# Designed miniproteins, single chains, continued (2), part 36

Each design is a single chain, and the fold is of that chain. pLDDT is the mean over its residues in the fold that is shown.

## One batch from the design tools (miniprotein)

Design m5219
Fold by ESMFold2-Fast:
Structure m5219 (fold): chain A 95 residues (1-95)
Amino acid sequence: MEELEELIKKAEEYAKYEREHAQVFRDMADASTDPAVRARYRRLAEREEQHAKDIEQAIEDVKNDPNNEEALKKVKSYAENYDTLKKRQEEIKKL
């Protein structure tokens, strides 16, 4: 009945995706010669890194206390976001 381990696994994959996306923004910043564009991509990278940290913290909170309703709700939401991302990527590939 409980799929907690699967939800945690999906949330971990989503955190990994956010970290990889942050690296893409850092690479885009490094490739740009426009200081304003570089600053924009650096800010986007920082936001994605912070999002990954928030996901990782929610996972840790759930592992420490499985009855933490707020943390469970966050982990479930992150797992659903990962499923949505995968579905969207699959649809683009079929185009």
Scores: mean pLDDT 84

Design m5220
Fold by ESMFold2-Fast:
Parts: sequence; structure tokens; C-alpha cells
Structure m5220 (fold): chain A 65 residues (1-65)
Amino acid sequence: GFQQAQQQIQQVLQELLDQGKISQQQAQQIFQTLMQRIQQVDPNMSLSRADAEDGIQSLIEEQKK
């Protein structure tokens, strides 16, 4: 459900932070945006690690505008 999706996104974002690939502020913005999108579409949605990685990567690309 929503909590599982949240944990999956947090896990991937933490790994990117540990690798220095994103800033803490960027991680917070990505997290908030993805959680809002999930809540609007289906709050019972479960995400695989691949789904979380794809969603995060998409938002990183959008921020490079």
C-alpha cells in the first residue's frame, strides 16, 4: 500500500544521497512530488524498486529543465 510505496521511494532516495548523486533538498522535493502523485492515482498502490527508480529518475530529468 501507500506505506510500502513510501518506504521504497525513501530507500532509493537514501541510496542516491549516500552516493552524492542528489542533494538533500532535491531528495525532499522528489519524495513529496512522487507521494502526491501516488496519493492522487491510487493510495493502495505498491511500488517495486524499479518503479521507484523510474519515478525518481523521471523527476530528476524534469528538474534539469
Scores: mean pLDDT 78

Design m5221
Fold by ESMFold2-Fast:
Structure m5221 (fold): chain A 87 residues (1-87)
Amino acid sequence: MPSVEEILEEVERILEENRDKISEETRKAILNFITNLLNALAEGKITKQQAISMLEGLAAHLSKILPEEEFEAVKKVIDYVKKAIEE
């Protein structure tokens, strides 16, 4: 797994590339969720499988509340983080 810092840098890059599609509130919420998740994983408080399940739960929730274009942009972030955790 890349470091928490490396994953967060790539997350912020994807969010910036999609800033026209993702609201500032959604961006902050996603970044905060991922930061807390990765720190919990790095500290051994949760397993990789729990982290993946939490990301899948986030994606399922957001698919119901976000516009399609915004959800597709956020999904790129979630899919990247899942892949980085799984390696």
Scores: mean pLDDT 85

Design m5222
Fold by ESMFold2-Fast:
Structure m5222 (fold): chain A 63 residues (1-63)
Amino acid sequence: SMSAEEKELLAILKKAAELMKDLPEKDQKRAMLALSVSKGDVEKALALFPDLPEEVKKVLREL
């Protein structure tokens, strides 16, 4: 079974995937990596990956 923290991360990742479905696969993969490394903390993800495309950053800010 998944922990509550794992369920919360999975929900964030699902929402991010839906918001990014029209973005290039490369950008989707980088965003998913950033969210996974930050455990869903958007501000931490943006700080660790400041070179993400602006379209990706916009999606992360909508989470």
Scores: mean pLDDT 83

Design m5223
Fold by ESMFold2-Fast:
Structure m5223 (fold): chain A 70 residues (1-70)
Amino acid sequence: GEMVTLLVTFPDEASLLHALSLLHEEFGDEVSYEVHRADLQLVVTVPRELAERLVEALRRAIPGARVEEL
């Protein structure tokens, strides 16, 4: 199906690490990501059908995370 690329920017490293745990636990192999640790960013590739659920999960778990569709 259609894939979506999201840029997620975090306020701190602890938030980024929390996001990695959340993506692994709730989405598993359905999601791929690149870690840009120095910039406090993830580039996340997710099926279109899961994109809204992923964004909502990140917003609930990590206050201050910014999400942009690329």
Scores: mean pLDDT 84

Design m5224
Fold by ESMFold2-Fast:
Structure m5224 (fold): chain A 114 residues (1-114)
Amino acid sequence: MKEKAKKLLEEGKKHFENGDYQKAIELFTEAIKLDPSLRAEGYRLLAEAYKKLGDTANALFYEGMAYLSEGDFDKAIELFEEAARQYLAAGDLKNASAAIGGMFLARYEKEKAK
């Protein structure tokens, strides 16, 4: 599975370079699902792909997920808070709820680490 996940990341990067951002998102998502050790890299790539699509809220959310995966809880909280504001402005209550949950999870992990 790990070798397949790495190949999916590389294939996704190729689609990203060619402007096929939606296909890149699919491949990055599958890679993370197969190998959770790729979460930090995969979430950063997802954030970049969503940014290219003009989807700022999802870009901020996945950047927050990347920082959370790396243990940078303060940065994750800031990004999830901004993502939640963007989702709420768009009327996307489901994704706003997920971003708010991410803020509380990052805060919990920060306190637990001390």
Scores: mean pLDDT 87

Design m5225
Fold by ESMFold2-Fast:
Structure m5225 (fold): chain A 95 residues (1-95)
Amino acid sequence: DALFDAPLTADQARQLIEDEIRALDIPGARVVEVRVEILKATETELVIKVRIKVRADNAAAGRQMELRITSIVFRLMSRNTPAVKLIIEVEIELE
């Protein structure tokens, strides 16, 4: 899992988050936009804001995508530093 590889720079973390989220394949839901912002990056603190737009056939598929996205971003938080803050904004459009 790329998100669990050796310590990442802020830019590497941004790219891996974007790539992992864009690669998600959930039946009935797809990611249409991802924006990752590094708000703070020091040796002891990392603050990342992730904004994602999802199109989903139904609420259950949208929820599953949201949970998968949150899981991916949480993995980075859990592995990188003890002082990581994540701000995740997920917009779900039902179609």
Scores: mean pLDDT 72

Design m5226
Fold by ESMFold2-Fast:
Structure m5226 (fold): chain A 112 residues (1-112)
Amino acid sequence: SIKEELEKIIKELEKIVNEMREAVAQGDYDRAIELLEKAVELMEKAINLLKEHYPDQKEVIDTLNRILEGMKAALERAKAATSPEERLDAIGRGIQLANTAIDILKKFIEEL
């Protein structure tokens, strides 16, 4: 079911967020950036599934798309950062946005 596919995406996003936190704790910012890129790809997949199967859920789709745009901006800032502090701030923003998306997706699934 589409609900099961969305639940799978949520679990993968939660796993990626935890792995990003571990990478940051180890000072492995390149790994954290790669994981943020994967989170962006999973978010695009989730939004596309919602657009295809729940097109009337415009407010949820629009909110998640704004979060995706923020995650992409955080990814670009992390890649362009010239200091560890700037890189960490950008990665932290990406993690925060991914967690917000996870919360929205979980709530959406509970209301199905």
Scores: mean pLDDT 91

Design m5227
Fold by ESMFold2-Fast:
Structure m5227 (fold): chain A 74 residues (1-74)
Amino acid sequence: MIEISLSRRRARVGEPVTVTSSSKDDVEFIVRNAEEERTFTGKTATLTFDRPGRYAVTATSKEGTGSAILEVEP
């Protein structure tokens, strides 16, 4: 099972959020809301958002899946 750690669960537009997987290998991160989807491959990523909204962050690999919710405010 993979765990996702977010540096914060609430961010403002333009504020950096670091996403980290507990996996030793690269995983697929999918960050989505109702209007958009962004995909990254790696062990960690630092993300900024230019649109407010509620985002679901998932990490997927052969070891399992993990998920977290990120809320982005104006």
Scores: mean pLDDT 79

Design m5228
Fold by ESMFold2-Fast:
Structure m5228 (fold): chain A 87 residues (1-87)
Amino acid sequence: SDDVIKQLLEVSKQLKKEGHDIIAKTVELSAQAIKYAEQGKILEAEIYLGLALISLSVGKLIGSPDDAIQKGQDAIDLAQQAIKKAK
């Protein structure tokens, strides 16, 4: 939904302001996966979900704060749900 995508992009902006660029990227990639899933572009949605999962793993490795990591995970969970619903 447009509202979910808009909320995720706002979360990404706040994460960037806080210096959590990698987790912000995770949220942006998840929002793009939702957008592709809503367009019926399942392959592109799965690719962007995969990139979001890699980005979250990098965020964990570099020691991003737990609250930021949770926001990235929540965005990924929403993208997974959108893809499942679109199939």
Scores: mean pLDDT 90

Design m5229
Fold by ESMFold2-Fast:
Structure m5229 (fold): chain A 66 residues (1-66)
Amino acid sequence: LPEMPNVMDADLAVQYAQELAKEGDLDLAISVLTMVLNTFTARGTLSDAQRQKLQDTIAQIRQQQA
């Protein structure tokens, strides 16, 4: 499995989750993205573009699970 980044920002979280999805770990990939989305939304530091990218990536990985 790919290593988790030492510093988690929205772009690194998307990259990490996409690598997890490529390895077949779809559940963990969704969990990582959901955690980052919730944390950054609570902090108020997430741009609309970053929020959209996180949500789109979650949706893509969820489609792979179905």
Scores: mean pLDDT 76

Design m5230
Fold by ESMFold2-Fast:
Parts: C-alpha cells; structure tokens; sequence
Structure m5230 (fold): chain A 105 residues (1-105)
C-alpha cells in the first residue's frame, strides 16, 4: 500500500514519487495528505518556497473546503517567509474567498 510506503520511507524523493503515484491513481485525498506532509518537511528545512508549492498542490487536490482554507493559509505563510509576496497574497486571497463561501451557508 502506497500510504504504508510513504510513512516507512525517510527519502524525500521517494515520498514525492509515492505522492505523484497516488495522484495518478486518482486517490486525490491521500495525494493531498502526502503533498501537505512534504510541504511540512520543506517548511521544517526552511525551504519555504518549496513548502508553499506543495501546500498549494495539496489544497488543489482536496475536496474538503476547511482543509483547502488551512492549506492555502499555510502556503501564504511559507511564501511570505520566502519573500514571495505576490504568491503569498494569491494564496491568502484564495483562502479568504473559500472562507467567505463557507460562511454564506
């Protein structure tokens, strides 16, 4: 099982391969989860631009609106730390739009 392989490997490149395979198989929720975890790994390494990219990818794959909001805000924070202010604003604007939709019902 790909999720077992993901948790059993410490190789970041192998984790990326597993995430890409989950996405290719159409397991979008599992792919979102593992991309978010890859984002956390990059964030902890102070590789904030890469962290932002993986948080965005995770947000785009999940169907859970609350998770999308959280992931877009994590991406915005990572991009701000990377000095990528335009990308940070785009991510925050997307989170705000989704939160507005959630609050309309």
Amino acid sequence: ELMEQFYNTSDLEKKKEIADELEARGDLESAALVYAQIGEIYYNQKKYDEAGEYYIRAAELTSNKKDQIILYRKAAEAYELAGKYEKAKEAEDKAEELEKELNEK
Scores: mean pLDDT 84

Design m5231
Fold by ESMFold2-Fast:
Structure m5231 (fold): chain A 65 residues (1-65)
Amino acid sequence: PVIEGAGPEAGDRAIALARQGETVTVIGKASDARPLVQRARAAGLRVEEEVDWEKGTATVTLTPA
């Protein structure tokens, strides 16, 4: 699943889905990506981060451990 607009609630949903065994992609502001990445790693998930510096957006992919 893809989740757009990374706020705290979107991050919580993404982590919950990844913990259930889904690969989840979150697309949002670059400034929202760092807290999400830190929280996902703390939850034991694999995290891949791609930042689009021109647009100030980031794509964060969460994968089950």
Scores: mean pLDDT 77

Design m5232
Fold by ESMFold2-Fast:
Structure m5232 (fold): chain A 85 residues (1-85)
Amino acid sequence: SEETAKIMEELAKLNKKFQEQVEKARKISDPKEAIEELERALKEFNEQMDVLLSKAKDEKLRSLIENTKESRELHVKRLIREFEE
């Protein structure tokens, strides 16, 4: 459907923006500032993903959004651990 296509396009845009924010955060020399920016990026991403999830009526699409959200959270948690070591 056109609605599903729009959600998929928005999901792609959010993933691209999130990846750009993560890459910027990883270049911060101060570990504390890097962690704060990673946590901010994840919070913003999760809020935007929840908006998409509220619009998604298809179970398969909802599952994709939820799985993407979980995958990104795990990735950020791993990066934060690297800055803490």
Scores: mean pLDDT 87

Design m5233
Fold by ESMFold2-Fast:
Structure m5233 (fold): chain A 71 residues (1-71)
Amino acid sequence: KLREDAEALTPDAVKLALELYKEGMSIGETLQRVRDWVVDRLLAQGHSESAARMAATLVLGDVEKALREAE
């Protein structure tokens, strides 16, 4: 459930990251904003804070890769 929920958020997380980056946000700031967004979404779905932060790290790996490829 946690992995599936996190994987379902990945496309939207990547879109959010690319939008923030295009608006002039640094890669580091973009990754932090997207991490907070993913954690908040997973918490809203009933996951624990620890599990949400762990799963967000996996999503952020894909997001960072997409941001670096866009450069």
Scores: mean pLDDT 81

Design m5234
Fold by ESMFold2-Fast:
Structure m5234 (fold): chain A 67 residues (1-67)
Amino acid sequence: DAAKEAGAALEKAVTSKDIEEQRKAGEEAKRISGATDLAVDGAGALLATGALSPEEAGRLLVERGKE
């Protein structure tokens, strides 16, 4: 499930304390979803603030990647 995998990668990107782990997790979320860097950053901000769950953020990224 691409949405679940993208959401998990994005959660790792926003929760990791290591800059390189954050970067790699963000790249993985982008790769899985096909979304732009702006979409990954936006969904990550919503996830970090608790506005979206990881599952919701992953679905948003996959949807944006199709556009």
Scores: mean pLDDT 79

Design m5235
Fold by ESMFold2-Fast:
Order: sequence, then structure tokens, then C-alpha cells
Structure m5235 (fold): chain A 64 residues (1-64)
Amino acid sequence: SEIRAAIDEASGGKEELTVAQATAVADRLLPKGLDAAGLKAVGAYIDGKETVKAEDLIAILEAS
């Protein structure tokens, strides 16, 4: 999965990403067909968090 590859690269293969890394992944995926609803879902999920789980972020992006 291109989503999984982008998240793995941004996290360095770790199970968690910083909010900044998660935002960078979402921005990178926009030109590859991530729609406005997917971007909004990621924004809502990361709001108020310091880190996010890679598997949760993958699930949100793949559901979009």
C-alpha cells in the first residue's frame, strides 16, 4: 500500500508518528488522490495529540 509505505518512511518503521510527521504524510498523499474528507478526518484525529499510532492513521487514510 502506498499509504503504508509513506507512513513507514515518515516514522522510520516505528509504530507511532509525531503530529508533524502525520501532517507531512497527509500533505504528501493529497496529489495521489487523498480527498478533502480524508484530510479532515486526519486533522480531527490528530487534534490535541502529541503522537498518533501508525496503524490508526493507515486505517483513517484507507477508509477515505
Scores: mean pLDDT 73

Design m5236
Fold by ESMFold2-Fast:
Structure m5236 (fold): chain A 68 residues (1-68)
Amino acid sequence: MEDDVLRALALMAYAIGDYETAARLFKELLERGVITEEEYRSFLRDMAEQAEKDGRTELAKKLKEEAE
């Protein structure tokens, strides 16, 4: 179950604060039709806010641009 594996990996990366990996995996889930574009943008915006709080300003900016 490839989609289930990708979803598990994306959520794990998100949970541990690896937002760059999480963003890549969520994009693959979007391309596979597992999540919607609105869900993908929502994840990117949430991760951008968390990355900014963690002092990862460059990553936060990139995630925010991808969410547009």
Scores: mean pLDDT 81

Design m5237
Fold by ESMFold2-Fast:
Structure m5237 (fold): chain A 104 residues (1-104)
Amino acid sequence: SEELKKKAEELLKKAKEYAEKAKEAEELGRKEDAEVLGKIARAYAVLASKYMLEYYKETGKLPGELSPEVEAQFEKMLKEAKEILESLEEEAKEAVERLEKLKA
């Protein structure tokens, strides 16, 4: 559905924004902030991939099911992404606030 595509695009936007903040943190020598922001960026990218894959399946753009090995790996990545978002999202927001204060 269009809803799945919109969800994927919104999650990709968040992934890009956090990736840019991770790069800024690295350039400032803030290694811990860069690591947290990078993990959150990757987690959002994985979630976006899930919704985009569901969109392609719904629209018939995928000719069949993924191999069991590929599906198992993707499910593991999704679980890890959700755990990262649950555990680190608040720390990532605090890291962004610290970077903004350093630039002010």
Scores: mean pLDDT 82

Design m5238
Fold by ESMFold2-Fast:
Structure m5238 (fold): chain A 100 residues (1-100)
Amino acid sequence: MEEEIERRMEEIIASVPEELRELARLALRLEYALRSGAPRAELVALLREAGVPEAEARAATREDLRRRALELRREIALGLAKSEEEREEIEREVEALLAK
């Protein structure tokens, strides 16, 4: 099951422009870890791999991590957007979700 998920993630990453692939990999790994109920230590390790300082990573709550995952998804979606109108729609949706 884990191997199948890893393959699906790599397929998704391969469909993303090269400059967004590392961001997409991080976003998918973080989202999966949150969804699977991964231990805090694993979440901290993922944030550190993303370049977040250890002190900030250790202080992050699950709500902070969910917000981070949403921010990463926003950056990927903006990178894939075909028009300025699509970008504005994505920004509005993210702002609405973060406000709640």
Scores: mean pLDDT 69

Design m5239
Fold by ESMFold2-Fast:
Structure m5239 (fold): chain A 73 residues (1-73)
Amino acid sequence: SQFLRDGEADLERMEELAKRYPDDETVQRLLEKVRALLAEAKASTDPAEQRRHVIFMSAYLVLAQMHVVVEER
């Protein structure tokens, strides 16, 4: 489904961010949350539930991106 493709793209972006900040515990923890949400989306047969999980993945990606901007200072 398109939602799962969007979720996989967000996971790839999150993995690239985690690779750039390997010692950042917050980024690594948010990566694990994104992975768990994608696994739940893939396990669901309900398109609305899949979309909900993918929306939360995008929210955690944005949170991780904002976190690294603050930690650069």
Scores: mean pLDDT 84

Design m5240
Fold by ESMFold2-Fast:
Structure m5240 (fold): chain A 108 residues (1-108)
Amino acid sequence: SPVARAEALRQRIRQLLAQLNELVRQDPSLSEQEQQDIIRFNQNIDRTLDEALAALRAGDVVKAQMLLGAASLGVAVQLWLFKKQQKPQEIIEKEQEMLDLLQEMLAL
């Protein structure tokens, strides 16, 4: 079902967010403030996706699409900033992988 596929994609994104947060914490080129800002952003994405999945389970497709769209846009903007700031390649790659999975979830 679309819900079961969304749940599987959500679990993959949760693992990517955990990996990305660990890379951010281990990056000596990032200030404490930059690390906190990125981790906070990732926590907000995590929360938004849990709300989107709850909306899908409740049959509120419009709310789910709006929340997934907002998360996808936010991640796309963060990816653009990471590339512009020449952040470490492994951080850029994990952000791109997360965007790809979010776009797959939006296409369900």
Scores: mean pLDDT 89

Design m5241
Fold by ESMFold2-Fast:
Structure m5241 (fold): chain A 93 residues (1-93)
Amino acid sequence: MVELQSEASLLPNGERQVTARVTVKDAQYAEVSVILLDEAGRPLASAKGETLIGPGSTATVSLTLADAPDTIRVQVFLRDEGLQDAPTATVTP
């Protein structure tokens, strides 16, 4: 089982920082990538995170977006599981 969490914060310069946290409970994953999309499914940014090495491992991926919407869809690609939807990130003050 994979646990996905996402959060977004507003930076002082008006950019949005989105953080995705991926925790594996019962599998080993070689690769973690995060894809940020708008509500229409248009890609905004992507980044590759750390390699996960076993159950209980957590990878954190952070991306900074200029002029992004306050609500961002987060997708995570895991080598063994494919694309998964994380909870939508909403900018919190």
Scores: mean pLDDT 72

Design m5242
Fold by ESMFold2-Fast:
Structure m5242 (fold): chain A 81 residues (1-81)
Amino acid sequence: SLALSPEALAALQAAARAVAAEAEREGKYDYAAGFVAGLSAAAHGLGLEEALELLREAGLDTEEAREGAREGYALAQRAAA
């Protein structure tokens, strides 16, 4: 599992909420869902492929959702470095 400090986790969650809210305001709901899934997977020590599988099972197998997942995953990885 990625061991994030409580401060890093709180900052990551705040940043994720801001990105998702902005995407939703632009009508990018698939991107927002993907972003949260990718970030959550990385925070729990799961792989990006597991986040993409969860999106597919939820019926969100779109390029927009996959792009969101990659970016959310990358943000969590940077926060853990």
Scores: mean pLDDT 79

Design m5243
Fold by ESMFold2-Fast:
Structure m5243 (fold): chain A 73 residues (1-73)
Amino acid sequence: DVIVEGEGLGLAGARAVAAGIERASGAPATAQQLSPTKGRAVARDATEAGIETARRAAEGLRRQGHKASARVE
């Protein structure tokens, strides 16, 4: 699975990341709010394209000042 998680991301940000992963990989992705300021996007069975999209999304969010990470489990 691919997980993108970010402090300051929120639910809207998590949904945007999930949509990006789904478009890149075709794998279903879900978004959830972990706290008022923390969001998480998870994709199961994501292809290499989905993993790469998740990595780039986390990098872009960090560049904008958000604490975000992408990991594969």
Scores: mean pLDDT 78

Design m5244
Fold by ESMFold2-Fast:
Structure m5244 (fold): chain A 65 residues (1-65)
Amino acid sequence: MEEKLENLVKAAEALRQGKEDEAYRILKETFGEQADLAYRMLRAALKAGVKPEDAARAVLTVIES
């Protein structure tokens, strides 16, 4: 749980820096088949101006519930 949130924050920061390949790699290693969903949700949240840590928490809530 805590490790998944930390990895989501790292992926969100990578996306903010334009490192899309690195972000997707982190998400694939963390969520497997749900990596594409997590990636698209993080991108949408960050584009809307949500902070990386808040975007990460929102995505984790949707994926785990």
Scores: mean pLDDT 81

Design m5245
Fold by ESMFold2-Fast:
Structure m5245 (fold): chain A 60 residues (1-60)
Amino acid sequence: MELTEEQKKAILFTAKGLLEAARDLVRWLLEQGKIDPATAERELAEIDRQMAELDEEMKK
């Protein structure tokens, strides 16, 4: 047994919170001109993909 149901939920919830924070950070960096728009778009697309995978895991 790798993880209990409670541990899995805690990890998924934490990961989702971190991905939401990462999206906010990328958006902030874009507004500050610290990251180019093409890089920001790719990073946001990757975060959205990971968020969708977590949402599916949280339904199980």
Scores: mean pLDDT 79

Design m5246
Fold by ESMFold2-Fast:
Structure m5246 (fold): chain A 76 residues (1-76)
Amino acid sequence: MLYEVSAIVRGREAAEAVVALIESRGGTVVSVTELAPGVYGVRALVEAADEAEARALVDEIRAIPGTQSAEVREAD
């Protein structure tokens, strides 16, 4: 199933780490946007077998230093 992952992170290194993690799981990064100085919004599409697998990725994103929030939802 296809899921949309959204994260808000502080710092360029945190944004790069989130992108690398998503790509390592076969995800496609849709956008990386600087929302405020040093604050980045990352959006990606990830194919996962179930919601638990998608949530596990979100938990790993939340563990990255500088992550303010991360969420997942089914993609339209």
Scores: mean pLDDT 84

Design m5247
Fold by ESMFold2-Fast:
Structure m5247 (fold): chain A 56 residues (1-56)
Amino acid sequence: SDEEREKYLKEILEDTINEVKPKAIYLDSSSSELEKKVVEEVAKKYNIPLIIIDPN
């Protein structure tokens, strides 16, 4: 379900942020709406700038 995917993505992202401590998060503009939502929420929670990129 989308709820389970959202929870899983949040856990992975939060774990990664705590380990790596990134200064910024880059997200591909072609990413799913669910991924964009989750990444935006997590980036905002940790006060990390989110940059949407178009690789083309």
Scores: mean pLDDT 81

Design m5248
Fold by ESMFold2-Fast:
Structure m5248 (fold): chain A 81 residues (1-81)
Amino acid sequence: DKEKIEKLIKISQDVLDSLQKDKERAERETPVLREQAKAATGVKATSLAMRALALEVTKWLAEKQIPVIEKRIAELKEKLA
């Protein structure tokens, strides 16, 4: 029982860590890509803008999932207390 909860906490924490890294990467890279897109022309400008948009979507999804996983981890930790 307790061992299964500890394993679920570890798996949930690993997922949370991955989402936090994706969010941090998107926050770091999106402004750079947006700036590069403004300096570029034609197909290159479009490609850079689309890549920036993909990172913005990644950040948005991470921001929505992080609180849900944090709540789940808290609930699992309460069961161990």
Scores: mean pLDDT 87

Design m5249
Fold by ESMFold2-Fast:
Structure m5249 (fold): chain A 85 residues (1-85)
Amino acid sequence: PVKLSDEEKQKLLQQRIDELISLIKEAAKNGADVKKLLNTKLRNKEELEKLLKELGLSGEDFAQIVYLYESKVPPILKTIDELSK
């Protein structure tokens, strides 16, 4: 791991969040509520899962979004956390 400036960390995090948002938008074309997903704390998987259940998304949409979150967000957050040490 390398140390990044706060500006570099924010830019990298923003890029990865933008990638995730793009993937969520593609899933939302199948009926997911994009507006509420974009207002979720994408860093917190537990809060995201709770919000998705409260939104009453279909099991397929819910599973797809959770899968995208599990496969894309945790590696990104882990990388940012490691760069902060």
Scores: mean pLDDT 52

Design m5250
Fold by ESMFold2-Fast:
Formats: structure tokens, sequence, C-alpha cells
Structure m5250 (fold): chain A 56 residues (1-56)
């Protein structure tokens, strides 16, 4: 899924333990079905913002 792909990209960019942990938590919640569609979109956007900061 998209959230798993974003988490992998963030790890490849050398994410901190804290950022990787947050992305992993969001991915786990999404895969277990604990997030609504809106919450999944918000989680994906959070990870994209972390990736964007790392690319700067």
Amino acid sequence: GEITRLTAELVELGASIEDAGRAGQLTTLSLMGFLSDKEREEAEEEIRRIIERKRR
C-alpha cells in the first residue's frame, strides 16, 4: 500500500529512530484496519512531509 511505500522511502533517506518509529506505527495501524480512510490520508501526508524535510 501507499503508506508502506512512503515508510520505506523515509527509511532509505536515513530517517531518525523517532521518525522511522512514527511511520512504522502509522503503517501498522493502517494495516490492522484501525484507521479510517481520512486518517490514512492524514498519516500518508504526515510521512510525505517528513520525507520532504529530509530532501531539503
Scores: mean pLDDT 79

Design m5251
Fold by ESMFold2-Fast:
Structure m5251 (fold): chain A 55 residues (1-55)
Amino acid sequence: AMLKDPEETLRLSTEAVNKGADPKKVTNKILELQKAGVNDPEVIRKELDKVTEES
């Protein structure tokens, strides 16, 4: 399911990119989390932080 707050999703992805994450990897990660039904912003942030550390 999609996140109920698209503004929060945009904010989290922007923060990850600003920290040095690859924008394509961030986008792909968000799509995978949405397909898995993950809607918790804290879980999404942790997953995006991992992408940032790998970038």
Scores: mean pLDDT 74

Design m5252
Fold by ESMFold2-Fast:
Structure m5252 (fold): chain A 102 residues (1-102)
Amino acid sequence: AEKAREGAEKAKEYAEKAKKAETGKEAAEYAVEAGYYAGEAGLAAKPGDKEGAEAAREAGRYAAEAGKEAAKKAETPEEAARAAAGAIAGIGAEAQAEIAEK
């Protein structure tokens, strides 16, 4: 639970940074970081750990939000791909949360 909550808090921090980023490059970098921490939160969610599962789900939502913000600011295909990577990591964290809730 603690590691999943830490991942969610960091994913939220990077999502806020992606929203405030002035360039597509910075937003894409923050989306990748949000995705990384969402992945860590997902892996930390253990079967039957409802608190860890909810934290992993929250981290996934922040990574998806960071990816959407980065995609809006993307000026190159590479920036768009990095934004998508953040969003995909968020989906993975949500899937791990569903497994942990069961």
Scores: mean pLDDT 78

Design m5253
Fold by ESMFold2-Fast:
Structure m5253 (fold): chain A 85 residues (1-85)
Amino acid sequence: AVDKVIQTTKEAGAAAKERAPESAEVIDKATAEMQEAIRTDFENAPTTIFKIANKYMKEVGDNLIARSAIGVVAATTQLEIKRAS
């Protein structure tokens, strides 16, 4: 279950980088932190993932494409967590 959530997050991150290649570094950081949250504290991962998404959305500022891409990674990860629960 946890491994599938991590894999889904990684795949969502890769898709997000294709949509917002100029923000690839920020998307990679967000995706890596989400994967770590799932691995280390699965029970609280839903809350931590929202916090990570908000942090990196602030970092990309007015870049609406990058903000949307980060949001989709978080939403996709949250959906898979619900399926695994």
Scores: mean pLDDT 83

